# Designs tried in a protein design run: designed miniproteins, single chains, continued (2). Part 111

Each design is a single chain, and the fold is of that chain. pLDDT is the mean over its residues in the fold that is shown.

## One batch from the design tools (miniprotein)

Design m7852
Fold by ESMFold2-Fast:
Structure m7852 (fold): chain A 97 residues (1-97)
Amino acid sequence: SEEEREELLRRFNEILERLLNGEPVDMEELRETLRELAELFAREAERSPSPVAARLYREAAEKARELSEKEEVTAEDLIELDILEGLALLAEGVASL
């Protein structure tokens, strides 16, 4: 749902902000958030009418899944994931005319 997506992205952004500020982060919460993001992005890839957006969402889903299995996740890892999601949204916007 839209509310579920917004809450998940809000949680992701809060964790990213903490990492960027050098603040402690609950790694189990981060990994769970990444697992949920992977599922969200996989669903977005399947429903997207834009081939470019679908590919970017698939890459984001795979990246989120890989990061969820890492012992150490860096701010740079999360920034890369955020960029992929942003590019996918941009591609969908362009495809919508």
Scores: mean pLDDT 84

Design m7853
Fold by ESMFold2-Fast:
Parts: C-alpha cells; structure tokens; sequence
Structure m7853 (fold): chain A 70 residues (1-70)
C-alpha cells in the first residue's frame, strides 16, 4: 500500500541516519539516538498522514532498527 511504501522510505532514511552516526563516532547514548530516531520518524509519519496503526508499526520498526545497529 501507499502507507507501506512511506513506512519503508522513512525506515531507509532512519537507517542512513544511524549508519552516519556510527561512521562519525558521535558520543550519544543509545537512548538519545533512539529518542532522536523516533522523533524523526514521527515527524515524517505525521507529514505523510500515516494512520495510527501504521505509526505504531513504524515506531516499533525504528526501535528494532536501533537495537540491530547499535
């Protein structure tokens, strides 16, 4: 669906952000990175008009991505 494509695009954007942070060695805690990644995802989801269920799924995906990469 359109919402699934938007969610995938936002997740790709967040992945790029997290990978860039790993490359720079930025002294942020995992909790701070997670909070910032969630804030970015929420902002894009709201702008794109994702449903509440799709927003919850996106937030869960972002948390899983941070746990995978950090």
Amino acid sequence: SRDDRIRDAVLQFVRGYLEALQETGMPLSKEEVKAHALALARDYADEAGLSPAQKEALEADVVALVEELL
Scores: mean pLDDT 80

Design m7854
Fold by ESMFold2-Fast:
Structure m7854 (fold): chain A 88 residues (1-88)
Amino acid sequence: MQPTNVQQAVDLVQQGRQLLQQGNGGQASDLFRQAGDLYQQSGLPSASQLLYEISDTLRQLDRQGNHDQALTRVDQLIDQRSQQPFPT
């Protein structure tokens, strides 16, 4: 059983959100970037763009030490673009 690029991207998003809840915004940003790359390879540019926006936002906010604002923005971006469950 080979996981699809989409399944791997979903797993990375879940791991990134978990790291963000632990205050590890930099590591979460890296995982969201990797998920974006996998979605792009799968021909899902809208999902890829969302993950890149989240990654860039976290990098900006991580430099400021504002993890609460980073979590709020991630939730807003996910809610606005991912009102459907991520495809398996």
Scores: mean pLDDT 70

Design m7855
Fold by ESMFold2-Fast:
Structure m7855 (fold): chain A 98 residues (1-98)
Amino acid sequence: MEPGEEALRLGRRGVELGREGLEIAKKAKTSENPKKDGLEGMLTAGVAAVASAVALWLARHTDGRPDDIERARREAERGLELANEADKIAEEVIKKAK
């Protein structure tokens, strides 16, 4: 596999995990166990942030096709944005749950 394609694949996975973390965090607000579900949202957001950060690093340090590198960078930045949003919501849910 070309390094640019691997960076893009990892960036896309970061976005998927970021969206999942955000969904978990939002649902935790109305769940029967807000603290538990909030922690699951935070952990998912953490994994999304790591995947996205690695994808961003790979995109900056690979001599791949410019289009693949640019797409990988955009996906990684989106994954970090989603992870930060999910973490913020999850932290607020956990704080309200005592």
Scores: mean pLDDT 81

Design m7856
Fold by ESMFold2-Fast:
Structure m7856 (fold): chain A 64 residues (1-64)
Amino acid sequence: MSVQQIADEISRRTGVSRRTALYAARLVRDRGWSPVQAGIEMVRRFGVSFKTAMRAARLARRLS
C-alpha cells in the first residue's frame, strides 16, 4: 500500500486526523521505527492518547 493509503486507513479506523495518520505511516514505513517508538512520538507531537497512538502505529506496521 502507498503511504497515503495507509494514512487514510489509520485515520478511518482510529479517528486521528489524516495529518497525524500520515506522520505515523511515515515513521513506521519510511524510517523503520518500531510501533512503540512511533506511538511515543505521536503522543509528544500531537497530544493523542497513548492507546490511540499505539493503535495507529501498529496499523502502520501491519499495512506496510
Scores: mean pLDDT 83

Design m7857
Fold by ESMFold2-Fast:
Structure m7857 (fold): chain A 70 residues (1-70)
Amino acid sequence: MPSEREVEAVARLLEITPLSQATPAHLKEVARETGLSPASVSRWLRKAQAEPEAFAEAYYRLLQRERAAA
């Protein structure tokens, strides 16, 4: 299962660019924001493309926890 940082990294990347058009600069920006390496962001991007439903569910759960905590 992806970690919270990994789910947020893929979600952030999706907000700024189509996943198929992600450049190394985009990966570095998201890695800086999430505390991951660019290689990790690229790896989790590929996993999210393979299993988009699982990543969407994990991200939705994170949003619900944030709302409950705030």
Scores: mean pLDDT 69

Design m7858
Fold by ESMFold2-Fast:
Structure m7858 (fold): chain A 90 residues (1-90)
Amino acid sequence: ARRRELYQRFARIAQRVNEEVLATPEGDVERLRAILEKFRAEADRLIAQADPVTAANIRKTAEDMEAELERLIAEGRGGRPVLVTYVELP
């Protein structure tokens, strides 16, 4: 189902973001900003394709991830996992 595909796609995006953040050296704020910008764009594309409930669930998790990534940017911290909540089917 399309809903399941969207959650699976979001989970893959979230995993890649964590891998990219872990590979980023501490103090590389420009790299972290690039990761955040790409993540926002990819999440927005999925949200645009989703039903209202799925869109709301993805948006909530994406906003939490964006907030954590912005915190890492402010602290100049790479090499740490972003707190990721995989969106699960109800």
Scores: mean pLDDT 77

Design m7859
Fold by ESMFold2-Fast:
Structure m7859 (fold): chain A 109 residues (1-109)
Amino acid sequence: MTMEQMREQLLEEIRELAKRLLASPDPRLQELGEKLLELLKKDLSDEKVREELVEVVREALLLEIEGLDLSPEEREELRRLAEKQVELLRMVLEGASVEELREFSEKVA
């Protein structure tokens, strides 16, 4: 997998997240889904756009987890996984190498 292929796959996963959020009965999730779609139309070479995209993804994932019927332990585990996924997204969007992504995964395992 090239970094370009990884970046495009990740952007497609964000589009699927936005669609899922828009289908939610929670108006807060719908609003975040609309914001994600607007950010995906913007120039991702702009650091401010990337930072806002990462933060909206983080907010959406944490809000989805909060709405799930889970034990406190399961909810905390999902929050940790969400934070890890958000950091990986930030690294990929900033042009991190496959080696840097592997090192990050190893450090947080």
Scores: mean pLDDT 79

Design m7860
Fold by ESMFold2-Fast:
Structure m7860 (fold): chain A 77 residues (1-77)
Amino acid sequence: MQLTDDEVAEILDEAIKRIKEAAKNNTVTQEQVDSIVDEIIREKAPDATEEQRKAIRDLVKGELELPINNIKIIPVK
């Protein structure tokens, strides 16, 4: 299955929303980010490849650390 830019944007928006809800003091673990992103991909693009899932996780992490989102990602709590 090929992911379109629109599908990626939808996954990004949903992931950021869920991660912000899960964040305490604007902080999340890398495991939480990966888990939430993978769950959303399973719901919206279940046939996505491993490479596509990795690319989306990397995009989500970048977006979360932007000033507008202000979420700090840590390896472990």
Scores: mean pLDDT 76

Design m7861
Fold by ESMFold2-Fast:
Structure m7861 (fold): chain A 62 residues (1-62)
Amino acid sequence: KLSFQQILEIFKTEPFRVFAMRTYKTLTQLSEEEQNELFELLKKEGVPEDVIDALRQAVEVS
């Protein structure tokens, strides 16, 4: 299981497509509270809202 910091760095440095395919399983292992905290951190770091929403949808479907 990756830490919050490791997941955040992957999200920032890898294309969303690659991140969604490889990381979604790890994201689904996070608690609902941890997922929400990560999304807020991504928003604070300047990740676009539409990208965060797409990631939320990918995690929910997986």
Scores: mean pLDDT 63

Design m7862
Fold by ESMFold2-Fast:
Parts: C-alpha cells; sequence; structure tokens
Structure m7862 (fold): chain A 95 residues (1-95)
C-alpha cells in the first residue's frame, strides 16, 4: 500500500512540475496575474508538495490531529496562505 502510494506520488510530482512550468509561461503571456501568483507560490513551495502528500496520506489513514497540525506548521514556514487554508479544512473535517 505505502510503496504503491509513494510510486504514484513520485509520478504525480513529476507531472505537476512540468504542468506548473507550462502554466507559469501561459499566465505570463496572458497577463493573468491571479493565476501567475498562484503558480509562483506553488513553484516556490515545491518542497511543500512532499509535505502535502504526507498530510493527505495521514488524513486518509485516520492519523492523529497533532501530526496533521505539525505538517501544516511546516508548510506554513514557506507558504502561510496554504497553511491557513489547510487549518480551516482540518477544523471542518474534525469539527
Amino acid sequence: DIDEEVEKFNKILQELREQLERLRQQAEQAGDQELLQKVQQAEQGLDNFRLLFEYQLLLETGGPISRLQAIIDKIGQTDPQTAALLRQSLQRHYS
């Protein structure tokens, strides 16, 4: 199970990096500032993709809230906006 999820994650991460680069170039050409900002945030937070995957896997397996919160805190060190959204989502899920 875990090995299969890790393999799928690595493939998805590779594809996401390629798509993200294409979207950045298209957003720049189109002058879509909202999309450009989101893409730039995602590019800067590439390391957070690994943390987000760990978060999602832990959430799906019913992991403890304390571990989910710790991952959110780590993401918040580089992407406080995403961390805030995840905190809101976590509160709704376990409310």
Scores: mean pLDDT 76

Design m7863
Fold by ESMFold2-Fast:
Structure m7863 (fold): chain A 92 residues (1-92)
Amino acid sequence: VEDLEKLDEAARYEKEGNWLKAGEIYDEMGLIPFAIVAYKKAMEKGDAQAARRYAELLESLAKRHESLGNTKNAEFYRKDAEEARKKAEELE
Protein backbone atom coordinates (compact mmCIF):
# COMPACT_ATOMS: atom_id res chain seq x y z
CA VAL A 1 0.00 0.00 0.00
CA GLU A 2 1.43 3.37 -1.06
CA ASP A 3 -0.43 5.79 1.23
CA LEU A 4 0.34 4.67 4.77
CA GLU A 5 -0.70 8.03 6.27
CA LYS A 6 -4.24 7.63 4.90
CA LEU A 7 -4.41 4.07 6.25
CA ASP A 8 -3.29 5.32 9.69
CA GLU A 9 -5.99 8.02 9.53
CA ALA A 10 -8.64 5.43 8.60
CA ALA A 11 -7.49 3.14 11.46
CA ARG A 12 -7.73 6.09 13.89
CA TYR A 13 -11.31 6.82 12.77
CA GLU A 14 -12.21 3.12 13.22
CA LYS A 15 -10.77 3.20 16.76
CA GLU A 16 -12.85 6.34 17.48
CA GLY A 17 -15.96 4.56 16.14
CA ASN A 18 -16.21 6.97 13.19
CA TRP A 19 -16.86 4.26 10.61
CA LEU A 20 -18.24 6.72 8.04
CA LYS A 21 -14.93 8.65 7.87
CA ALA A 22 -12.93 5.40 7.83
CA GLY A 23 -15.08 4.14 4.94
CA GLU A 24 -14.66 7.40 3.01
CA ILE A 25 -10.85 7.13 3.24
CA TYR A 26 -10.83 3.47 2.10
CA ASP A 27 -13.25 4.40 -0.73
CA GLU A 28 -10.99 7.28 -1.89
CA MET A 29 -8.03 4.87 -1.88
CA GLY A 30 -9.94 2.30 -3.96
CA LEU A 31 -9.81 -0.25 -1.11
CA ILE A 32 -13.38 -1.26 -1.82
CA PRO A 33 -13.54 -4.38 0.44
CA PHE A 34 -12.38 -2.25 3.42
CA ALA A 35 -14.77 0.58 2.48
CA ILE A 36 -17.70 -1.89 2.32
CA VAL A 37 -16.92 -3.23 5.82
CA ALA A 38 -16.56 0.28 7.29
CA TYR A 39 -19.76 1.62 5.67
CA LYS A 40 -21.67 -1.47 6.84
CA LYS A 41 -20.50 -0.77 10.43
CA ALA A 42 -21.55 2.89 10.11
CA MET A 43 -24.95 1.80 8.75
CA GLU A 44 -25.37 -0.57 11.74
CA LYS A 45 -24.69 2.47 13.99
CA GLY A 46 -27.53 4.39 12.29
CA ASP A 47 -25.69 6.38 9.60
CA ALA A 48 -28.00 6.88 6.60
CA GLN A 49 -25.19 8.34 4.45
CA ALA A 50 -23.07 5.21 5.06
CA ALA A 51 -26.03 2.95 4.22
CA ARG A 52 -26.54 4.80 0.91
CA ARG A 53 -22.85 4.57 -0.04
CA TYR A 54 -22.75 0.90 1.02
CA ALA A 55 -25.65 0.22 -1.39
CA GLU A 56 -23.87 2.10 -4.22
CA LEU A 57 -20.67 0.07 -3.76
CA LEU A 58 -22.60 -3.22 -3.72
CA GLU A 59 -24.47 -2.22 -6.91
CA SER A 60 -21.14 -1.40 -8.61
CA LEU A 61 -19.73 -4.76 -7.46
CA ALA A 62 -22.86 -6.52 -8.78
CA LYS A 63 -22.39 -4.91 -12.23
CA ARG A 64 -18.75 -6.05 -12.30
CA HIS A 65 -19.68 -9.64 -11.41
CA GLU A 66 -22.45 -9.66 -14.02
CA SER A 67 -20.04 -8.42 -16.74
CA LEU A 68 -17.70 -11.31 -15.79
CA GLY A 69 -20.53 -13.87 -16.01
CA ASN A 70 -20.87 -14.27 -12.22
CA THR A 71 -24.66 -13.84 -12.32
CA LYS A 72 -25.31 -15.56 -8.97
CA ASN A 73 -22.87 -13.24 -7.15
CA ALA A 74 -24.33 -10.22 -8.98
CA GLU A 75 -27.87 -11.12 -7.82
CA PHE A 76 -26.65 -11.54 -4.23
CA TYR A 77 -24.96 -8.11 -4.20
CA ARG A 78 -28.01 -6.42 -5.78
CA LYS A 79 -30.27 -7.89 -3.08
CA ASP A 80 -27.93 -6.61 -0.34
CA ALA A 81 -27.80 -3.19 -2.05
CA GLU A 82 -31.62 -2.98 -2.09
CA GLU A 83 -31.79 -3.90 1.61
CA ALA A 84 -29.18 -1.22 2.40
CA ARG A 85 -31.18 1.41 0.44
CA LYS A 86 -34.27 0.54 2.50
CA LYS A 87 -32.17 0.84 5.67
CA ALA A 88 -30.99 4.31 4.54
CA GLU A 89 -34.63 5.42 4.07
CA GLU A 90 -35.54 4.09 7.55
CA LEU A 91 -32.60 6.00 9.13
CA GLU A 92 -33.55 9.37 7.55
Scores: mean pLDDT 83

Design m7864
Fold by ESMFold2-Fast:
Structure m7864 (fold): chain A 84 residues (1-84)
Amino acid sequence: GIEELKRILEEQLRRAERLLDEAERMIREGGDPKEIERILLEAEIEIGMARIVSGVLKLLGYRDEELEKRLRELEERFKRLKAA
């Protein structure tokens, strides 16, 4: 149901946020580039999954502006880190 998809989306967004926070810390601290790339790949997967679930929720007529904003902010953070 919609409530289950919402919880899945919220968890995907939480995981993506934690992964991006970890990547940002490792970049700041001069961590292993290969480990940073691995974490960014995991973040890309979580963001992609969140995008799919968000799309399904919209198709079902459910709209959550806060979750949509959070997804957009995470996508933008990811793009900046990948470009660095």
Scores: mean pLDDT 88

Design m7865
Fold by ESMFold2-Fast:
Structure m7865 (fold): chain A 64 residues (1-64)
Amino acid sequence: GTRLRVAEIKALLEGYELGRQGVFTREKAEKIAEDVMAEFGLSPEYLPRLIEAAIKGGEMGKKL
């Protein structure tokens, strides 16, 4: 739903900023996903999708 989509965008943008700064790691992506999941009240089953969004953001940020 809309809440999950907004959460994925937030995870991606937070990952992007860390990638841009050169400090992105998988561990930080997992922490972003956990924090976003808690903030939006999402089920733990969505954690892998949020991790993937944060990783995608981090990779995009590293290109700039």
Scores: mean pLDDT 86

Design m7866
Fold by ESMFold2-Fast:
Structure m7866 (fold): chain A 71 residues (1-71)
Amino acid sequence: AVEEHLAAAEEAERKADQYEKEGNIPEAVRWYRLAADHYGAAADAAETPEERQYFYNKAVAARLRAVGLEI
């Protein structure tokens, strides 16, 4: 459950980073948003408050990165 969401989030982050390096901003934004969604799902599935906070922080960071690229 958490592991599946985390793996999906990490893959989305890797794709977002690659698209950003290539200058493909629309794709980078899309994948950062997907990463944020998956980190959010991992947070919701987390069993400890510490894990939940860690994943929420990751989700927020990915979302802010996407917003920053659109400005």
Scores: mean pLDDT 86

Design m7867
Fold by ESMFold2-Fast:
Structure m7867 (fold): chain A 88 residues (1-88)
Amino acid sequence: SAAARDEANLARGREHIRAAIEAIRAGDYDAALEHLDAAARAFFASSSEELRRKGLEVDVLAGLLRMRRYLGVPADSIIERLEELLAE
């Protein structure tokens, strides 16, 4: 069912967000971006507007992570926002 698919997509998205947080903490920003892209794709594959909104939030955070050096955004700030997405 669509609900079962959305539940699976939420679980996949969350695991990728956790992996991205760990990669950021390790300073592996390339791995973090790959995980954020995977999380966003899982959320965007969902029929739920709430999950698709989480996908947009992840995509924005991936953009901030890519541009962090130019925007002066601390990596810890990105981690905090990703943890907020996990807390719901």
Scores: mean pLDDT 88

Design m7868
Fold by ESMFold2-Fast:
Structure m7868 (fold): chain A 64 residues (1-64)
Amino acid sequence: GLDLDVERAEALAEKLPEEVKEELEKRLRAMREEVAKDPSRTAPLEAEYVAEVLEELKRVEEEL
């Protein structure tokens, strides 16, 4: 779902406050490690990361 891929989500995360960006960078690294362990789960793991970035964007926009 959505046209937002991991690369676009990562780019959007770079524009968030540093604290939120750091947490999302940790999640991105964790996702990449999980993909390395089980590549068959790439699509659902990428979707989970993208969803987390979108939730953080929504939260920040609500507070701005």
Scores: mean pLDDT 75

Design m7869
Fold by ESMFold2-Fast:
Structure m7869 (fold): chain A 96 residues (1-96)
Amino acid sequence: SAALKEQNKQRMVKMIERMWNELKEKGLSIDDIRELLEFYKERGGPLTDSQIEEIVSIIEDLYKNPKIDFSSLPMEKLQKYLKALQYVMAAILLAG
């Protein structure tokens, strides 16, 4: 239903906002994030070098646009942000 699709979008937006705020509080540079993702790959994480560069590019966009309104974005873009942030958070947890 349309209502279920909207509820799912709002849940995704809240997850993205939570992870983005947590990442900002850690004060990591883009180079730190790349190194963490490379470490995650070396430890058997399911990431290729091209996927790492795609994730880094997505996070760079967030760093350049920290006031982005996630609720205004289409689902396909929200899914990309969610996936990128999930990998970064997984890499941080593995390293710490």
Scores: mean pLDDT 87

Design m7870
Fold by ESMFold2-Fast:
Structure m7870 (fold): chain A 77 residues (1-77)
Amino acid sequence: GDRHRSLGLRFLRQGNFDLAIRHFQLSARQFQQQGDFDSASRDWGQVSLIHSQRLHDQQSSRQFSRLSLQYRQLAQQ
């Protein structure tokens, strides 16, 4: 997960939102497989934020925000 998260952050800083989203999604899925639900929640949260603030896609933002919340709740168990 960490390598994909780092790449996601780099692409986000470069303004390459499509690649940033792809790498945050790959990071989230890897953390999910590892049982690191806190890290997965943060990565889905970043995907939601990019859709809302950079792509102005509120519908996709809501879907990824829901995923972030679900993994946050799992992390609190």
Scores: mean pLDDT 85

Design m7871
Fold by ESMFold2-Fast:
Structure m7871 (fold): chain A 62 residues (1-62)
Amino acid sequence: SEMEGKEIRDITERYVRLLEALGQHEVAEKARELGDRMLKEGASPETVEKKLRELLQQAVEA
């Protein structure tokens, strides 16, 4: 739905900004691509946030 699409975009933007603030520019780009792909595939906002959170955790724990 249009509202779910907005939620996915907002979630993706928050995680991209956080990763960029951490200096993780390559991971930030991957997060943007992941969010865009999952939006296109009709994923739920909850699933998108889970995947982006996993990506963030991987970036800070490496």
Scores: mean pLDDT 84

Design m7872
Fold by ESMFold2-Fast:
Structure m7872 (fold): chain A 89 residues (1-89)
Amino acid sequence: SRRELEEELRRMEAEYREIVRELKEVVAREKDQAAINRLSARLIGLSGLLYMAEIYLRNGDYERAREALEEARRLAEDLRRELERVRRR
């Protein structure tokens, strides 16, 4: 339903903010510029997917909104895994 997709978008936006906070911590201590660049590129991609999900929801395209949120979830999971690898060094 629309309400369930809106709740999912809010949850993904909250997760995005948490990832941003963790990335800022990593950037402050880490000097591996290649790793920082990869994490930043993925974060930009995640932001774009969440923006598209919001647009689809506003337009009543719930199927495309669901697909965008599913892609965002997978990208956030991949981003968290790489962030954890960098943090463990």
Scores: mean pLDDT 85

Design m7873
Fold by ESMFold2-Fast:
Structure m7873 (fold): chain A 96 residues (1-96)
Amino acid sequence: MEVSPEWAAENAKAGEDSIRAAEELAREAERLVEEAERRGGDPELLRRAALKATIAEFLAIAARVSYDLAGEEVPARVDEILERVRRILERVDELE
């Protein structure tokens, strides 16, 4: 069904904002895992990395929903973020 151009634009913007926030959180989580590994698996750094990765996953899923509501193609960046999150959480498990 037809979505208003204003509604579509608003949801597409929300999706893009969520993707950008998720990418930054994934980047921060990756840095925290690297630091934790250098410190012999520091539990506090691993906990912070897992938290940031989980929030990034939530934002990537929210972005997918926003683009679907806008009637626009979901950017490949969403799947790229979800794959990055999966690798981060797998690495956290390995370092525990």
Scores: mean pLDDT 85

Design m7874
Fold by ESMFold2-Fast:
Structure m7874 (fold): chain A 70 residues (1-70)
Amino acid sequence: MIEEVAEILKRETEELEKAGISLEEVIEAIRASTDLSEESKEVLIEVWTLAFEGRYKEAAELLLEAMKKK
């Protein structure tokens, strides 16, 4: 459910911020990943950008739509 994924993204974002990890560091980690396709990287960058802006439901919707296209 979108609400459950949004809550997970909120908790993960709060944990990252508590650890002093910025959105820029998350984006760099995604781009450096060897396990992700370029298409998956772009989706994850958009998801995390929305999550760090507090737009957790939009981030969850984008993530779930991307998973359906797999």
Scores: mean pLDDT 81

Design m7875
Fold by ESMFold2-Fast:
Structure m7875 (fold): chain A 99 residues (1-99)
Amino acid sequence: AEEEALRAALEAQRAARYAVFTVEVDGATFTLEVRWDAEGRVVEVRLTLTGPLSDEQIEELARGVVQLEEEGVDGLSITHTTDPAVVDRIRARVAELRA
């Protein structure tokens, strides 16, 4: 019974292969969508940003992007719903950290 319940939970996670997390920090909203393969490797990450971001939040996001790219995440995308210049700042900082 417990082994069957654990198997069902693992099968549900494997079938989903997709998770959405929404976090609000200091008036900014972060929606993170993650997709993974049959082996549990993250293959796609989509981050949607809304609201104002601090320079510290941009730095933390840029460092997170570098970490994900170093781990071989192929499908990384970032969007901001109202201010695409935020995405440009994150990508510029990622480029600086990788140089």
Scores: mean pLDDT 75

Design m7876
Fold by ESMFold2-Fast:
Structure m7876 (fold): chain A 68 residues (1-68)
Amino acid sequence: SMLDEIKELIEETKKKLEENKDNSLEQLRIYMEFLEKFAELAKKLSPEEKKEAIKLVQEFERYFQELR
């Protein structure tokens, strides 16, 4: 499922961010790479999957914003 690929992408991105929590520039690079990959996957989603994907990305955005 394309939605499962998005969930996996989010989890892998979180792991990379945690591995690089002392490197703000690398965290930004990782986040930007996530956005590029997400945009490609999102083009292949059905309308129903897009709604769930938006929710997942919003949850991830909150996580990223709370990183210090």
Scores: mean pLDDT 83

Design m7877
Fold by ESMFold2-Fast:
Structure m7877 (fold): chain A 89 residues (1-89)
Amino acid sequence: MNALLAMIADDSLKNMPKVTEAVQKAVPSKRDEITRTMNRISDLLSDSRDYALKGDGVTAMTKFNDARKLVSDLQKKYPETRKAIQEVG
């Protein structure tokens, strides 16, 4: 289980530069806010991967869910980002 979660978090992290660019292009007027949110999501995914690799699956899942909530909140606030994230992630 921890190996699968670590792989999912790592794949998400590797895709973050493309997702960030797509989301910034979808809402260019909010680039700074989006960049801060994407950096926070990246940090949570990185933490999730690290905890999963250490065998702490509970903390890893909590960090992953926190990242998913930020993505959901971003998509709710800026609906244009949902299509951008779906296309590259």
Scores: mean pLDDT 80

Design m7878
Fold by ESMFold2-Fast:
Structure m7878 (fold): chain A 78 residues (1-78)
Amino acid sequence: MEEEKKKEEEAKEAEKKLEEGIRLLNQVSGTDAWNLRLEAEAIKAANEEYEGTVLAGEKAEKVKRELLEKQRREEEMK
């Protein structure tokens, strides 16, 4: 589906742009470079969490809620 491909391309492009930006900013010292690194790490972590599925509208939100509910139930049963 185009939707799935589009989301995957956008995620990869975003990561590629951040890597390029961080590499360029790594040549300058400052808080800005450090902040961009944190953003890149957060994006990669989010992407890994939803591997194969990019967050998209209600469907992704539903999956996220189900995941949290499942974790909650597991901990409650223990």
Scores: mean pLDDT 57

Design m7879
Fold by ESMFold2-Fast:
Structure m7879 (fold): chain A 80 residues (1-80)
Amino acid sequence: MEEEVEAFEEYAKYIVDQVKKAANNPNLTKEEKLSLIDQAIEDLKKRAEELISKYPQFREKVEEIYNKALEELNKIKESI
């Protein structure tokens, strides 16, 4: 069960890194970049809510991971 929370943390870091790369890609439009960021935020939110539903004892840790990723994604969004 801790393994699923750890996997979520790794996934969140991976998604943030992918979004950073997309934000710096000159072949993507501003609209495409914003869409990718919004999709990443929604995907991470859904995954966090599912994990909290399955393992309410890990709510604080899952919310911490999600909020950190959300903060990083919003900073990227503000930069484009």
Scores: mean pLDDT 87

Design m7880
Fold by ESMFold2-Fast:
Structure m7880 (fold): chain A 95 residues (1-95)
Amino acid sequence: ERSLAEEAARQYEERLRALGVDPSPSIERFRKLVEEGESAEKAMESGLNAQVSALLFRALVAKVEGRDKEAAELEAKAEEVQRLGDELVRQLREK
């Protein structure tokens, strides 16, 4: 389980970085949950939610500050992260 969780975290981190997204919020939450005994699947879902929330929060701040273009880009990245996460969680369930 730990080895599977470590591999999943690495794949998620690599893909997020390829998209230009900071994986830190999701990786920190993932590691904490795995350390507390959660399954890789549940830890991945929770980490994904943290990452999407971080991007949406940044988009909200940008929108409030009148940076509509940046807000739209962050919202688009949040959708890509959600889609990627759904794919990776599905792959974990297949194992």
Scores: mean pLDDT 73

Design m7881
Fold by ESMFold2-Fast:
Structure m7881 (fold): chain A 93 residues (1-93)
Amino acid sequence: MKEELVEKALEVARRVAEREGVELDEEEVRKAAEEAYEADKEGFERSVRFSDLVLKIMEGDLSAVEELRKLLREAGYSDEEIEAIIEKILAEA
């Protein structure tokens, strides 16, 4: 599970770096991801899932919108806050 989540975080980081046009230090990102996992396993898993869903939406996969709504509700966001977050993501897509 740790290895899968770290690899997923690295995949997300690569997609962000490509979109932003910046070089990615994969070794540094992997180390940071491993440290984040050890500090807060549940929070790290949620953050990786959130980032993956946001990128899917920005890449045109609108089916990820409903999964993102569920994740944000599980994280304790209000429906008003969730809609504001989704609107912002869609405006940048």
Scores: mean pLDDT 79

Design m7882
Fold by ESMFold2-Fast:
Structure m7882 (fold): chain A 64 residues (1-64)
Amino acid sequence: SLDEITKFMLDHVREQGLPRTREELQRVMQSAVNRALEEFPDTPLEDIGMAAGRVTAEVQREMA
């Protein structure tokens, strides 16, 4: 469940293209969270938040 949500959000970020700035990161992550909420409507917000944190950390590593 959490791994599937994390993969879904990460795939969304990769499809949009890797962000180059913190502002782009915030924008793409907000888009990824919104799509995850639509795709997984019965998932607790805590799990969505945890997945978003994992994806943000992964994307930040790729930006460095």
Scores: mean pLDDT 82

Design m7883
Fold by ESMFold2-Fast:
Structure m7883 (fold): chain A 85 residues (1-85)
Amino acid sequence: PRGVFRAEFDTKETAEKAAEAINEMFKRAGLKPAVLNEDGTVVAENDMPSMTAASTAVQVAEMIGKKIGAKKVVGEVEEVDPAAA
């Protein structure tokens, strides 16, 4: 399964703080870092060993984004095989 996280922020400064906080958590968990885009969005995408692990990673990123003041937060877990959903 693949966990996908996207958050939008009012300012690039706030988005940078969110990306740093998420990256600190992800580095500790051995996950790929979140990417800060020029439009002030933070995106993270990671392949996980289970649906539970993917959901947990997305939920943690969403919690951090909301805490820092994200205007919009979207979390999604994708199946490796859609037929297995």
Scores: mean pLDDT 76

Design m7884
Fold by ESMFold2-Fast:
Structure m7884 (fold): chain A 74 residues (1-74)
Amino acid sequence: DLVDQIMQAYLGQLSDEELEAIEKRYNSLPKSQQNQVNWQIARRLALQLGLPQAVIDSMRSFDELVAAMHEMAK
């Protein structure tokens, strides 16, 4: 699963060769599928940063989620 592989990359668990393979796979996807992957990754990262699940579930756009994450980082 591409989303799980990207999450492992953020945790530093993958080799440079594995990271390159993931990047090539992501870049080969249509933009609509890249946006879907980005949305799934952003939600998982928001949970790891300590945003409440209810807040994440209430977000309807990527921009709203990014704004909420920036507020938490202040």
Scores: mean pLDDT 73

Design m7885
Fold by ESMFold2-Fast:
Structure m7885 (fold): chain A 77 residues (1-77)
Amino acid sequence: SAEELRALAEQMRKLADQAKTDSVKLLFQGAATGAETGAGVIEKARDAGLDRPAEEARMLALVQALVDAALAAAAAE
């Protein structure tokens, strides 16, 4: 849901503040921006009466891949 993506974005921003390197910080900030943008897209589509579960699922998978990449980079610090 859009609310879950916004919560994920907030979590990613908190992890960015804890990052030891600028590169990992930028990865978490990128993941946060991706999640927040995704939430906005879902809300606008819902407001327009559009239900596109396949496109939503693909977007969620891309956001999750960014989150996973940021977490893996942080674990390597």
Scores: mean pLDDT 80

Design m7886
Fold by ESMFold2-Fast:
Structure m7886 (fold): chain A 77 residues (1-77)
Amino acid sequence: MKEEALKVLQENLATPREEIIKALKEAGASEEQAEEATKLLLEAAQKGADALKAGASLEEVHEIVGSGQLEAKKIVE
């Protein structure tokens, strides 16, 4: 389970920033909203991956990533 979570986080971090921005803009976000939301999503994924590698629980990783996703959602609302 932790290996699967790490793989998902690494795949998210490997996604080109420009592709995430494009997807958010297509969903109705402005360029500034898309860039800021993308930054938060990538920072949350990186923190989650680092925490998981350091031995954090899946629950802790979900809280880290989920917090970043909620902040990103507020920007694109």
Scores: mean pLDDT 77

